# Designed miniproteins, single chains, continued (3): the designs that were tried, part 73

Each design is a single chain, and the fold is of that chain. pLDDT is the mean over its residues in the fold that is shown.

## One batch from the design tools (miniprotein)

Design m10520
Fold by ESMFold2-Fast:
Structure m10520 (fold): chain A 63 residues (1-63)
Amino acid sequence: MEEMRELAEKAAEAYEAGDLETTRELVAEMIRLGLDETARVIKESGSERIQKGMVAGLSLLAR
């Protein structure tokens, strides 16, 4: 939980800084650790900032 939340926060920070490659890599790492856990962190955070970072990272992975 704590590690996943830290990754989500770092992904949000990278996205806010315009570092799309780091955002993509951090979101990929979260998915590698567990898709269910990644989804849980997004839902439980309640943070628009984290949600935006995750959506951006997932979009970059889909390209």
Scores: mean pLDDT 72

Design m10521
Fold by ESMFold2-Fast:
Structure m10521 (fold): chain A 58 residues (1-58)
Amino acid sequence: SMARAVAGARLGREKVLAETDLDEAEAERTGQGAGQLAGLVPGMTPEQAADFGVRSAR
């Protein structure tokens, strides 16, 4: 859902900023990816999507 996608994007961005040395622009891109995962994958929580987003940011 769109609400789940928005929550995933916010959590992904905040988690990257809090737990990594990535720049704000990279954190925002990671958040957007996490938001898409949370919106597209049934049953995926925003928190799980944020974790996958952070792990994918290299």
Scores: mean pLDDT 67

Design m10522
Fold by ESMFold2-Fast:
Structure m10522 (fold): chain A 77 residues (1-77)
Amino acid sequence: MIRVEERGGLVTVTADEKSHVKEPLVERRTLPSSDRVVVSMTDGQNILAQTRTSPEHRDEARAALERLVRELVKKNE
């Protein structure tokens, strides 16, 4: 299951599933609706992606992060 939380321009998407990767993954990406996103996928921790965005681009950022987290969950296996 995926959970979305929004606070003061910070959008965070977290999967209930814990990461099973042998090596920590922390990746920075750029979304069309914001400057950057941080992805965290560390063994034994929940898969998480977050970005800071303006209220006008909030829905776009949320949808993009949900898609990204779903992709990471599939990769986790």
Scores: mean pLDDT 67

Design m10523
Fold by ESMFold2-Fast:
Structure m10523 (fold): chain A 62 residues (1-62)
Amino acid sequence: AQLNKLLIEEAFNKLKVDLDKEYTPKEIKALLESQGIDVPYEKLPNEKMKASDWIEYLSEVY
C-alpha cells in the first residue's frame, strides 16, 4: 500500500506519539494499523528508531 507522509504524521499526532521517543518496528506497525494504515512488516528495518525517523523512513519507502 502507498503511504503518504501527511497520513503518517496525522496518525502519530492523533495518537499523541512522542516524536523523540524510540519505537520498535512492531510498535510502529501496531500504531499505524490502529489508524487503518497497513505496513508490510517484512519491509521494516529490524531496529528501534525515533518516531520522527519512522515518519521520514516510511514516507520514502511507501
Scores: mean pLDDT 76

Design m10524
Fold by ESMFold2-Fast:
Structure m10524 (fold): chain A 74 residues (1-74)
Amino acid sequence: GLQDFRQGIQYNRQGNYEQAVIHYTRSADSFRDSNPALAAMSYRGLSVALGRLGNYQQSQQYQQLADQLIQQSS
């Protein structure tokens, strides 16, 4: 939920990208159907964390998912 989103932000800022992935994933799952904007923000955070870990393909996929959710909810 929102707590996982906040923890994801903290871990990304601290450079703990593995923990950021875990918390952003939980956040995205919690908000996917109820709050597409928070799900999209979670996918953006997940994309950043995965990019920093060198998982570039997954990073790009989550960036695209975030952009799609924003377009669909606009």
Scores: mean pLDDT 84

Design m10525
Fold by ESMFold2-Fast:
Structure m10525 (fold): chain A 88 residues (1-88)
Amino acid sequence: MIEEFEKLAKDLLERAKTASPLERKLLLVGAAVARVNAARLRTDQQIAQLLAENGGTPETQAEIQRLQEQLQAQIAAARAEIARLAAE
């Protein structure tokens, strides 16, 4: 599933190169959404692996929080990009 979202994002970015202005905006928004979905799934996988390997220790919980904060920053950046594209 992660590879499918990454491939979708790449395909949408390539299609955007030759698209009309309206189609380009929609394709770029789609690519941003696909990248966020890939990042979310990757973060969930990393958290699951940390818990499986180390259990719910304070150190593992701190690392999980760091990963979640990084994901939220990526989501916020993508939302800002989508809002910018929509405003054009």
Scores: mean pLDDT 84

Design m10526
Fold by ESMFold2-Fast:
Structure m10526 (fold): chain A 95 residues (1-95)
Amino acid sequence: KKKQEEFDLKVQIDRLIENAKRALEYAKQGKFDEAARIAEDTAKVSEYLAEKYNNPDLKKAAELFRKAADYARQGNTEEAIKYLEEAIKVLEKAK
């Protein structure tokens, strides 16, 4: 049971990292609306998983993704990229 939960969580974290990297590429291309949408969706999933697994790193990642989405909506490329990269680092640590 515990090993299955750990496997399921790792798979979900890998999906969040893939989505974050996709948002990062859109932000680098100046596609801020798409980057913001992906970052916001990723934040929502990360918050859900943080509550389900009682994982503070996933909660921190969700907060970072929301900040990235806000900066992307403002067209602030540097801050959007910075927060997406920080969120990816937090997720890698949570694996």
Scores: mean pLDDT 85

Design m10527
Fold by ESMFold2-Fast:
Structure m10527 (fold): chain A 99 residues (1-99)
Amino acid sequence: NELKELAIELVSDQGENIARVLEKQGKDEEAAKIRELTKKAVEEIEKAKSAEEILKIVKEYYKEVLEILKKAGVSDEELEAFKKLAESQIKFLEEKAKS
């Protein structure tokens, strides 16, 4: 399933990048939470039976990541950049799901 593979790659890459940025800021506990959420999302995507299910999992994952970043004290500018990136990735997967 090409959509499933793409969703796993995007979630895994984004989760690891976010975790590394948080670690560089000394936010090791928040980085660990991001890695655990990413692992859970990947496992849920692997079990997903439809494109709709995959998109729902990805949307919920980004929502949960955003909440962790807010609680971690990430700047409003960084939060807005993350929101825009998440929206772009979701739109890309939605367009791919229609193909």
Scores: mean pLDDT 86

Design m10528
Fold by ESMFold2-Fast:
Structure m10528 (fold): chain A 93 residues (1-93)
Amino acid sequence: MEEEARRLREEGMEHVERAVEAAIEGDWEKAEEHVRRFGEVARRLLERDPRHGPRYVAQMTSAGVIRAIGAGIDEGSWEDANRVSKLILEAGR
């Protein structure tokens, strides 16, 4: 059970990172696909680990938002950073 939750966390974090990268590059089709896949992983994690899943989803969501803010500062892409942050927040609900 712990190993499955770990795999889901690794998959979710990969999708969050890919979503931010794609959004900053202007590839919104790819960004939205990765946000959707993150949402699917988050749902599975919440179902498999109801006790700790919410904390892991919150951690992945927070990491994604922090990464988006950092990319927005570095690239000056605040509108893209804000948009992908909102999508990640909604997918993690």
Scores: mean pLDDT 83

Design m10529
Fold by ESMFold2-Fast:
Structure m10529 (fold): chain A 75 residues (1-75)
Amino acid sequence: DEKEKELLEEAEKKITDEEIEKAMELFGIKSKEDARKFVATLKVQGKLLEELRDKHEYNEAAEERVRKVLEELKE
């Protein structure tokens, strides 16, 4: 879907080098481009789950898992 693609592009622009390096270390990603896409995907999924939670009742466990991974990337 076009909306997800747009959200991924916006997320990629806001990713810091520190987040990329942490993703490479924590998940064994060898490419900075792959790490950037990985972090962008997690951020988009996190935001979509937050929006769905506010508007509809969705799986809280899925949101918690995404949030936990994003927190590990910030360490």
Scores: mean pLDDT 71

Design m10530
Fold by ESMFold2-Fast:
Structure m10530 (fold): chain A 100 residues (1-100)
Amino acid sequence: SKEEAEKLIEETIKELEAINEEALKELEEAFKAKDIEKAKKIFEEHIERENKLIEEFIEKLEEYPQELKEEAMKKFRKKVDELSDKFHKKLDELMEEYEK
């Protein structure tokens, strides 16, 4: 149903928000320690985790009627883009703060 698709979007977005917050916290600690290799590792693992959640969301949508799938994908993509923008803005702020 439309309500089930909306709930799936909300739940997946909350999970993406949580992993973004965790990654930013770990990245801040790595930047404070001047551990560039650790920062790279955290970023790579974050991208893999994010991609996995997105793939799982898309697979779950395959069970929905085409019209609901298209509408849900459009809404999800918009929210993912907004989260990506927020993540990169925070990442840039952290990099600027801890650069000497």
Scores: mean pLDDT 86

Design m10531
Fold by ESMFold2-Fast:
Structure m10531 (fold): chain A 93 residues (1-93)
Amino acid sequence: MYKATVEITLSSGKLSGKDLQDAAQAGLDAGAELVTVSVTGLDKDGNVPAGGTVTIDTLAPTKATAEKSAKAALDALKKYADIASSTITVEEV
């Protein structure tokens, strides 16, 4: 199994729980067997604001599928917020 990790920081906009669910679904639709989303810096309404961080882990049988799923999830988030920084790492697990 391979795990791709996307870590992003928002420059503008905000992400709701629904936006995060849509991103997780995009990762699953791209072929991930499991997608985990972790967030820090939530506002009073439970949204990720500018300066908040989102980490998405995608798990798949191949490195290529894990990376593709991670990129699909990242692209879904870009529809809702501007990204200040993003990194994608892939490891065998």
Scores: mean pLDDT 82

Design m10532
Fold by ESMFold2-Fast:
Structure m10532 (fold): chain A 80 residues (1-80)
Amino acid sequence: SSSALQEELRKLPEEVQKALESLGVLVALGVTDMARLEPYIEVVVKAGKIELAKRVLEHVGAQTGNEALAARLIELLDSR
C-alpha cells in the first residue's frame, strides 16, 4: 500500500529520500530525458536501495499513468 511505502521512505537517509522523491516527480511529469534522471538513479544505486526504488517507480507509474517510463527505469536499475 502507499502508506507502507511512505513509512519505508521516511526511514531512508535524507539524500536517498530526496533522490527518490525527485525520481517520482520526474516520472509523474513524464520526463524521459536520461540526463535529468541519471543523477538520482546514481544516488539510489550507490545507497543499495534498488529494490525500494523499483517499488517507488512501480507505484508512481501506476498512479500517474506513466507505467511504461517506470518499467524502463526499473530495467535500467536491474542492469546496474
Scores: mean pLDDT 83

Design m10533
Fold by ESMFold2-Fast:
Structure m10533 (fold): chain A 65 residues (1-65)
Amino acid sequence: EVKRIVIPREELLAIIENSKSREELVEKISELTGLSRSDAEALALLILHEVKRGLLPENVVIHKV
């Protein structure tokens, strides 16, 4: 089943700034999105890449398959 999750950029940036480690960031994303740890880890890496590029959208939309 496809599930749509919307995360505001400001909330996502706050989670990144308040996470002490990559493991903590992955755990917070997993809790927020309901994704498996492996999927949350892949998403965390993608988000960090977009943040470094300055291209993180105002609302991050996640489609869970």
Scores: mean pLDDT 75

Design m10534
Fold by ESMFold2-Fast:
Structure m10534 (fold): chain A 78 residues (1-78)
Amino acid sequence: KKEEALKLLDEAVDIAMAGPTFEQQVVGALLAVYRVMAKKSDDEEEILEIAENMYKVAEQHGLTEAAEKLKKAIEVLK
């Protein structure tokens, strides 16, 4: 579960950071910080909370494709 979820977090961050706008790249950088925190954790509950926070950020900023990957990561961790 952890490996699959972390792969989905990687995909979400890569999608966000590939955006053509400065605003999208800044949000992608914020998601990359959360990704680093998730990779340092050995606790699936902590990784789930991080993924949920990433999803909220992606949703609030209209990053629909990144949000879809994060939603899948959350489902894997449940």
Scores: mean pLDDT 80

Design m10535
Fold by ESMFold2-Fast:
Structure m10535 (fold): chain A 62 residues (1-62)
Amino acid sequence: MTEEQRKEAFELAEKLFNEGKSALDIARELMKRFGLTFDEAVEIVKEVFNKKKGKKPDSIGV
């Protein structure tokens, strides 16, 4: 996939995660929206979940 598609897919995945969607539901939406394979969608979902668990200092993202 292109870097632009990956960025948009990540932003969508983060939005759906914040809405309380499961990892599987998020992966399915990424597949529908961007034509990703399940493996590619799952990789993006894992990155979102890992970043949410590894909270970064607010001073970096303000």
Scores: mean pLDDT 74

Design m10536
Fold by ESMFold2-Fast:
Structure m10536 (fold): chain A 92 residues (1-92)
Amino acid sequence: SAERAAALANLDHQMQLLELLKQKANETLPKDIAEKFNAVLDEEIAQLRALKAQVAAARSAEELAAIERQETAKYREFAKKVAEIDKEVKAL
């Protein structure tokens, strides 16, 4: 379906952006902070990969909507972890 195709493309785009952010962090941040940030980014990439499998297996619009709600909640937790690392960087 078009909705499933769009959801899969969006997840692929998000994973690509996180990989680029990981590269940028390794180039710009102190090693210990970069390692902490890489761990958070790797956790989110793994979660998006699992979510992509769920989207691919979804058989209804209702299942897709439930997956999207789960994605939103998990992204909020990821954003909190990123903000915590950003606060540590600003304390340098």
Scores: mean pLDDT 83

Design m10537
Fold by ESMFold2-Fast:
Structure m10537 (fold): chain A 62 residues (1-62)
Amino acid sequence: MKAHKVEVKVTQLSETKALVTVYIDGKEVKKEVVDLDENGNFSVDVEIGGVTFKLTGTYVPK
């Protein structure tokens, strides 16, 4: 396959924790509770086509 559709859903659980759900081509491949650092940064590793990708994001708490 030449391209994959990657979608990430982030659901805040607390000021320091979030639930990250990763979808590849519309299929749920990973669901993980991640810690948010002091700057709201988080990371999740996902395997696509035998290659591990590190997905990073920043959550800004309100």
Scores: mean pLDDT 73

Design m10538
Fold by ESMFold2-Fast:
Structure m10538 (fold): chain A 114 residues (1-114)
Amino acid sequence: MGREGAEEAARGAREAARGAIEAGKGGRKAAQSGSAAGSSAAGASFSAELARRGKERQGAEDAARSARGAAESAESAARAAREDGDEEGARKAEEGAREGREGARIGEEGAREA
């Protein structure tokens, strides 16, 4: 329960970071948000490791929080990309943000069942 939730949160955070980094190729403002999303995704992955090692509730809660952070950074990257006319980058960051928010929701559910 908590382990699977933490793994889904980490997966969503990585997708958010991937989309934000792609948007970052189009401009410096989006690149800053992409870096922030990458840091959040790394945190989510670490938390998923804690869940695998028996800290299922804590790992899932922390991974969900990191996935929300990655999604927020991806949303910021999408806005910056759109302002710079990079519609494809904005779309990829928006898709990543959606995955990050879904991962966070699943992580929160896993934490409650842990």
Scores: mean pLDDT 88

Design m10539
Fold by ESMFold2-Fast:
Structure m10539 (fold): chain A 61 residues (1-61)
Amino acid sequence: DLEKLAAGAEKAALALGASREAARFAGDMIYQGLPPEEAGRRAREAFGGRDGAAAGGAASM
């Protein structure tokens, strides 16, 4: 149950432009009781800017 939600959150985070580290964080949030959408958003906010610089923002961060 939680494994399915965590996998979904990880996949959603990656789809939102987050990296593997952010995706793993999203999965961890699911185990803490957060919904997949919220977990994905938080992961992206926490790590997407740092890790997604080359993928979406170059040197912006």
Scores: mean pLDDT 64

Design m10540
Fold by ESMFold2-Fast:
Structure m10540 (fold): chain A 110 residues (1-110)
Amino acid sequence: MKRKEAAEKLREIAEDDSLSVKEMAEKIKEILEELGINVEIDPSLLTKEEMKSLALGLAELVEEGVLFGVYVGDDPEKRRETLIENAIEVLKKLGVEVSREEVEELMAEA
């Protein structure tokens, strides 16, 4: 699947008022996993409005090619790991060589 096509599908999910939060999470995961993006979303942690906002935000990140993982859950370690991995991959794409330790320090100050 191409990034632009995936972004369009994510926007369609955000606009589809017939979908439950669980169905939205399942569709988001399917689209992003086809792009090789690792996705874990607990639909019980989000309202329908929050899930729509997530789908729109993910669509923009996918279209720009700066999304490498998604975690929505209650495990702070998985959340931190997903943020660090995304930061490393974005910086690498921009031609910036940075160590995992430097990214962890930067994220701790943010």
Scores: mean pLDDT 79

Design m10541
Fold by ESMFold2-Fast:
Structure m10541 (fold): chain A 90 residues (1-90)
Amino acid sequence: MMEEIEERLRELEARYRREYEAFVATNPDREAQLAFRRELVLRGVREALRLLVEAGELERARELADEILENSSEELRELAREFLEELEEL
């Protein structure tokens, strides 16, 4: 299980990195690049948390959400709070 989830998380990270690189290559606008990066980070975090829950790695999902609450933007902290509230209901 742990090896499978690590590989899936690496694949997710590589996919989002490729998507960002493709966007930057065609869009020289710095503000657009920052907005797109912010969108990708939000999508990536949501997908990573979902993958952890689906794998039954609830403790690790909680740790990731806690880390986001300590070291992230307001949008990411809001996402992490909503996730933790939902996780406690389960």
Scores: mean pLDDT 76

Design m10542
Fold by ESMFold2-Fast:
Structure m10542 (fold): chain A 70 residues (1-70)
Amino acid sequence: SGVDKVYKKVKELYPTMGDAMLKEIAKELAKNKKAPTKENIDKVRQKILDDLIKREEERRKRRAELERLR
């Protein structure tokens, strides 16, 4: 599939990157029809990391809100 081809290219350029991150980058690049260049990979990686941080912050706020409602 297109994702598998992109995954192999990302892994080739970043062989020490974790498999979970490689897969997420490959999916995002394939979804957006972007070439697996270092520039595109770095941009997608930063977006994924930012999204993970935002999700963690939202999770923390949700827990605080649940405690407030008790």
Scores: mean pLDDT 82

Design m10543
Fold by ESMFold2-Fast:
Structure m10543 (fold): chain A 90 residues (1-90)
Amino acid sequence: MEAEVQRKLEEIRNRIEREMANLSAQMAKATDDKTKQQLLIQAAEFSIRVGEELAADPKLVAVLGQTVAEVREAIAALRAQVAAAKAQLA
């Protein structure tokens, strides 16, 4: 159980690092501020999805010393920030 939880956390971490590297490469190629802002929103939306996956597994949340409610609250705050950023781009 513990070893499976640690492997799942490492898998999530590796996925985050890979996605952030891909987004960083796209950001370096972006020439306009609107495209850069859209890439930052995409990064935040990816973080929300990872957070939701983490919150779906109570054992992962417990290893982090947090509650599912605390993780859900953090996700909700990030969702609000993403919605505000999208509204500014519209």
Scores: mean pLDDT 78

Design m10544
Fold by ESMFold2-Fast:
Structure m10544 (fold): chain A 70 residues (1-70)
Amino acid sequence: MLQELVEKYRKRQIEKVRNTPELSEEEKRKKFREIENLDPQVAIDEAVKLGLVTPEQERQLKEELRRQKE
């Protein structure tokens, strides 16, 4: 579940960057690398900030992340 959330978030961010005409190819490459190396915690925090997850879902995602850090 956590991995699926992170991959969906990365895909959306990559699409946004690809469709931004104001960014140079070099800037797009740099942002793609940042997105590929994104910490799963950042994806969870962003979803919480946007109100896309319930407090229970947030707790579950953080527990999954804690287990993966092992």
Scores: mean pLDDT 74

Design m10545
Fold by ESMFold2-Fast:
Structure m10545 (fold): chain A 70 residues (1-70)
Amino acid sequence: SLVKPGDIVIAKKDNPTEPYKYKKGDKFKVLSEPVEAGGRLWVQAENLKTGEVFLVPVEDLDVENPVGKI
């Protein structure tokens, strides 16, 4: 399933690279529709732990089990 603005999703792996650092288990709020760049899909997302906003590859996000889905 494609992510959409307003979805809360979880990082399924670490990204240690500054300035776009995040950890596995970090929760993100999706702020944009997916954009294709470099052969992959990206979304603009806010890290709910840090408040940082940047592009995250959709493949690094658990989009099948979003936070709050029962």
Scores: mean pLDDT 77

Design m10546
Fold by ESMFold2-Fast:
Structure m10546 (fold): chain A 99 residues (1-99)
Amino acid sequence: SAAVEEALAELEARIKAYDEKLEKGEKLSPEERGKVLEDFMLKQLILNSPPADAEAMARAYLTYDVNGFDVIGARFAKEVGATESLNPREKALLELLEE
């Protein structure tokens, strides 16, 4: 899927940018450390998901300018049946993942 390839390339580029920052002796902020973890976890979810689920997650990430946490949160909430605590954005992403 072109969407999966594009999403994985973007996630990998973002992770690489943080690695380059660390190689220059710069410190990551707590927010940047959170984003690296989110991007890494989303990449692993996409790589380990069935093709249809991977495409839905990639499209959500690319289309809605969401961070990896929003997509991961919606996916895990669906898997554990805990959708009541989702914000409106996460609920919209969950609906997209069901299509």
Scores: mean pLDDT 71

Design m10547
Fold by ESMFold2-Fast:
Structure m10547 (fold): chain A 66 residues (1-66)
Amino acid sequence: MEELRQRLAETLRTRIEGDDRLSPEQKAEYLSRIDQALTLPPEEGLRELIRLATEYNLRLLEQARA
């Protein structure tokens, strides 16, 4: 559980930090949410990271459309 949570958090952080399509404000918001998920119990934190990954993917689709 913890290993999956850490790996997902690191993957999302790297991808968000490297995404030139996101504003600095959007990057800060996503990174803050990753940090908050890491303060939750392992199962709840993993669930929040999955939610964030889903929102991020939907945002990418929205930007590609716009």
Scores: mean pLDDT 77

Design m10548
Fold by ESMFold2-Fast:
Structure m10548 (fold): chain A 100 residues (1-100)
Amino acid sequence: HMVNIKIVLPDGREIVLPEDATAAELAEAFRAVGAEVPELPEHLRDSDARNYLARWVSENNLRVRLISGDEEAVFTDESELMDALAERKGENLTIVLEPG
């Protein structure tokens, strides 16, 4: 099964990535849609895209609305978001990024 993560940026632009995507692949996807990309250290390029996303949203004071099937939850804390993303591995997710 091809599990995907859909990310909706605050301006409504959308990115779709495989669940096993790296931080480098997420950063490139952000650049491809013209989004501002935070610094990605070389040693984190092969890290999990979900962990990089959680860090990025925290650093930018964003609010995250996480949708998995019929379930929806809102996160403003990096650690809580990281835990929720880890619990939702193997699920198709929609991650909506909103101003904090």
Scores: mean pLDDT 76

Design m10549
Fold by ESMFold2-Fast:
Structure m10549 (fold): chain A 95 residues (1-95)
Amino acid sequence: MEEVRKKLEEWADRQIREVLRIWFDPEERARAEAELRARYGEDDLVAGLKKRIKEELMTEFGLPEEKAERLAEAIVNLDIKEIEKIIEEVVKELE
């Protein structure tokens, strides 16, 4: 359980740092917009980021779609409390 929690927390921290870079660096934002448009056909940066993060959560961590979507939204919104809550829910379900 601790190993799964640690991996999710470390991954979430990396995603938060990437979202912060995209928000505050115009060059990083332009790169992200181009990548998300090419991969998902999304013109909306927030919607594209949510799709990418949700896909990674489902493929890397095996999260159910509902939880992956909630966690992706919390990460893009930089809602640290909601991120912690969802990670705790996922860890408890694996008990």
Scores: mean pLDDT 80

Design m10550
Fold by ESMFold2-Fast:
Structure m10550 (fold): chain A 62 residues (1-62)
Amino acid sequence: GMTPIDFAKKLLEEKGIETKGEILSKEEILALEKVFNLPGEHDGEMDLSVVNWIRENFQPEL
C-alpha cells in the first residue's frame, strides 16, 4: 500500500517539484509526515484536504 509520504512524493513528482535533484529532502519528508499524521487519524475527507494543501504550498515557479 502507499504511505502518506509516498503519496506526497507522487503528487510533488507530478507537479514537477524536486529538492536538490530528489523528490523530497529529509527535512521536507519530515515536515510532510508531520502534516500527514493529522489526516492519518482522520483519513477520508482529510486526505483530499492534505492534497489541496500540498498543491497550495508546493507549486513550481516557472
Scores: mean pLDDT 48

Design m10551
Fold by ESMFold2-Fast:
Structure m10551 (fold): chain A 80 residues (1-80)
Amino acid sequence: SLEEKKKLAEEGINFLQELIDRLRAEYEATGDPELREKAEKVEQILKDFKKKADEMIKNNVPLEEFRKFMKEVYDKVLEL
């Protein structure tokens, strides 16, 4: 449903934002440049996610297709 896709999008945004906040806080504490690079990559993933999620919702993409997209985003984060 539309409501379920919107809820999944919001959960994805919240997950990525929390990860960015944690990586930035850890960078401030440690000065580790890998944490900064990872935070910047997650910020780009979040921007791309917001754009694609909005497009998929507007185009009424099936829920199953949206769930596959969510998994692809999760896998991209794991590759960092």
Scores: mean pLDDT 88

Design m10552
Fold by ESMFold2-Fast:
Structure m10552 (fold): chain A 97 residues (1-97)
Amino acid sequence: MPREGEEAARAAEEGVLAAGRSGTREGGLEGSRRAGEAARGALLSGDGEGAREAGEAAQRAYDQVEKDGANPVGRFGAGVGAGVALVVAGVAKASGL
């Protein structure tokens, strides 16, 4: 079972959701940082599948944050985190990893 990819996806999802729920600048930045680190960690370890799964999980989490009607600060933080994870996933895909 792909434990590494699943773990990166879970961490990215949790980061984006935490940013959306925080409603504070500090919480949004912390959640965003965790989501980006999960995707980058997978990519840097050579786990391209995990990086792609982290990007997809972050995108789904951002969609959930929007559906939940999060405040603008939370939505911004969640969007930044999802954006970073998606860029990392795009690099993994473009690199054939």
Scores: mean pLDDT 76

Design m10553
Fold by ESMFold2-Fast:
Structure m10553 (fold): chain A 80 residues (1-80)
Amino acid sequence: SMGDTIKAGLDVLDAQIKELEKLVPPSLQPQLDKAKDIVDKAKTAYDNGDYDTAAKLMSEAAMQINDIVTQLDAIRDQQS
């Protein structure tokens, strides 16, 4: 179902955020907090049965996570 698909996607985003929490320096913490806020909003939409809003917010969270990963890689390259 669409709800099952959204729930699975939210679980993936939670796992990605948990992994980033181990890696993120203080300089990237505000961007991680933004991604966490978007995921929390997606969970609220899912809980309310608003799967379209949940899916849109999940896409936005994924884009923020990708941006964090890109910046983390750039920081590692500068330290190397």
Scores: mean pLDDT 87

Design m10554
Fold by ESMFold2-Fast:
Structure m10554 (fold): chain A 110 residues (1-110)
Amino acid sequence: SAETEALIARLEEAVDALIEAAREMVRNKASKEEFTAVLDAHLGRLFDILGEILARITDPAQRAELKALARRLADLAQDLKENPTEENVEAFIRGVRELTERIIAIIRAS
């Protein structure tokens, strides 16, 4: 539906913004406090969109998978905040992209 594609577009835009912010913060050697504040702001926007997606999914298995993917995203973000290295930001980006592709597949299947 048009609403589904609009929601996917918002998700993709929020993910791209999160990835760019994470790369920029590591590249510019931002303080831990600044890094945490910026990353948490982008994550908050992404989790709001994931909440809207979850509200539209009725299948219990798909709902459970989306909740598990959201938890994995939170874990990836926590790992990056604890050790914000070039290696860890690239691992974070790969993980976020993989999770996003799976979330989009769930939205399109529902």
Scores: mean pLDDT 87

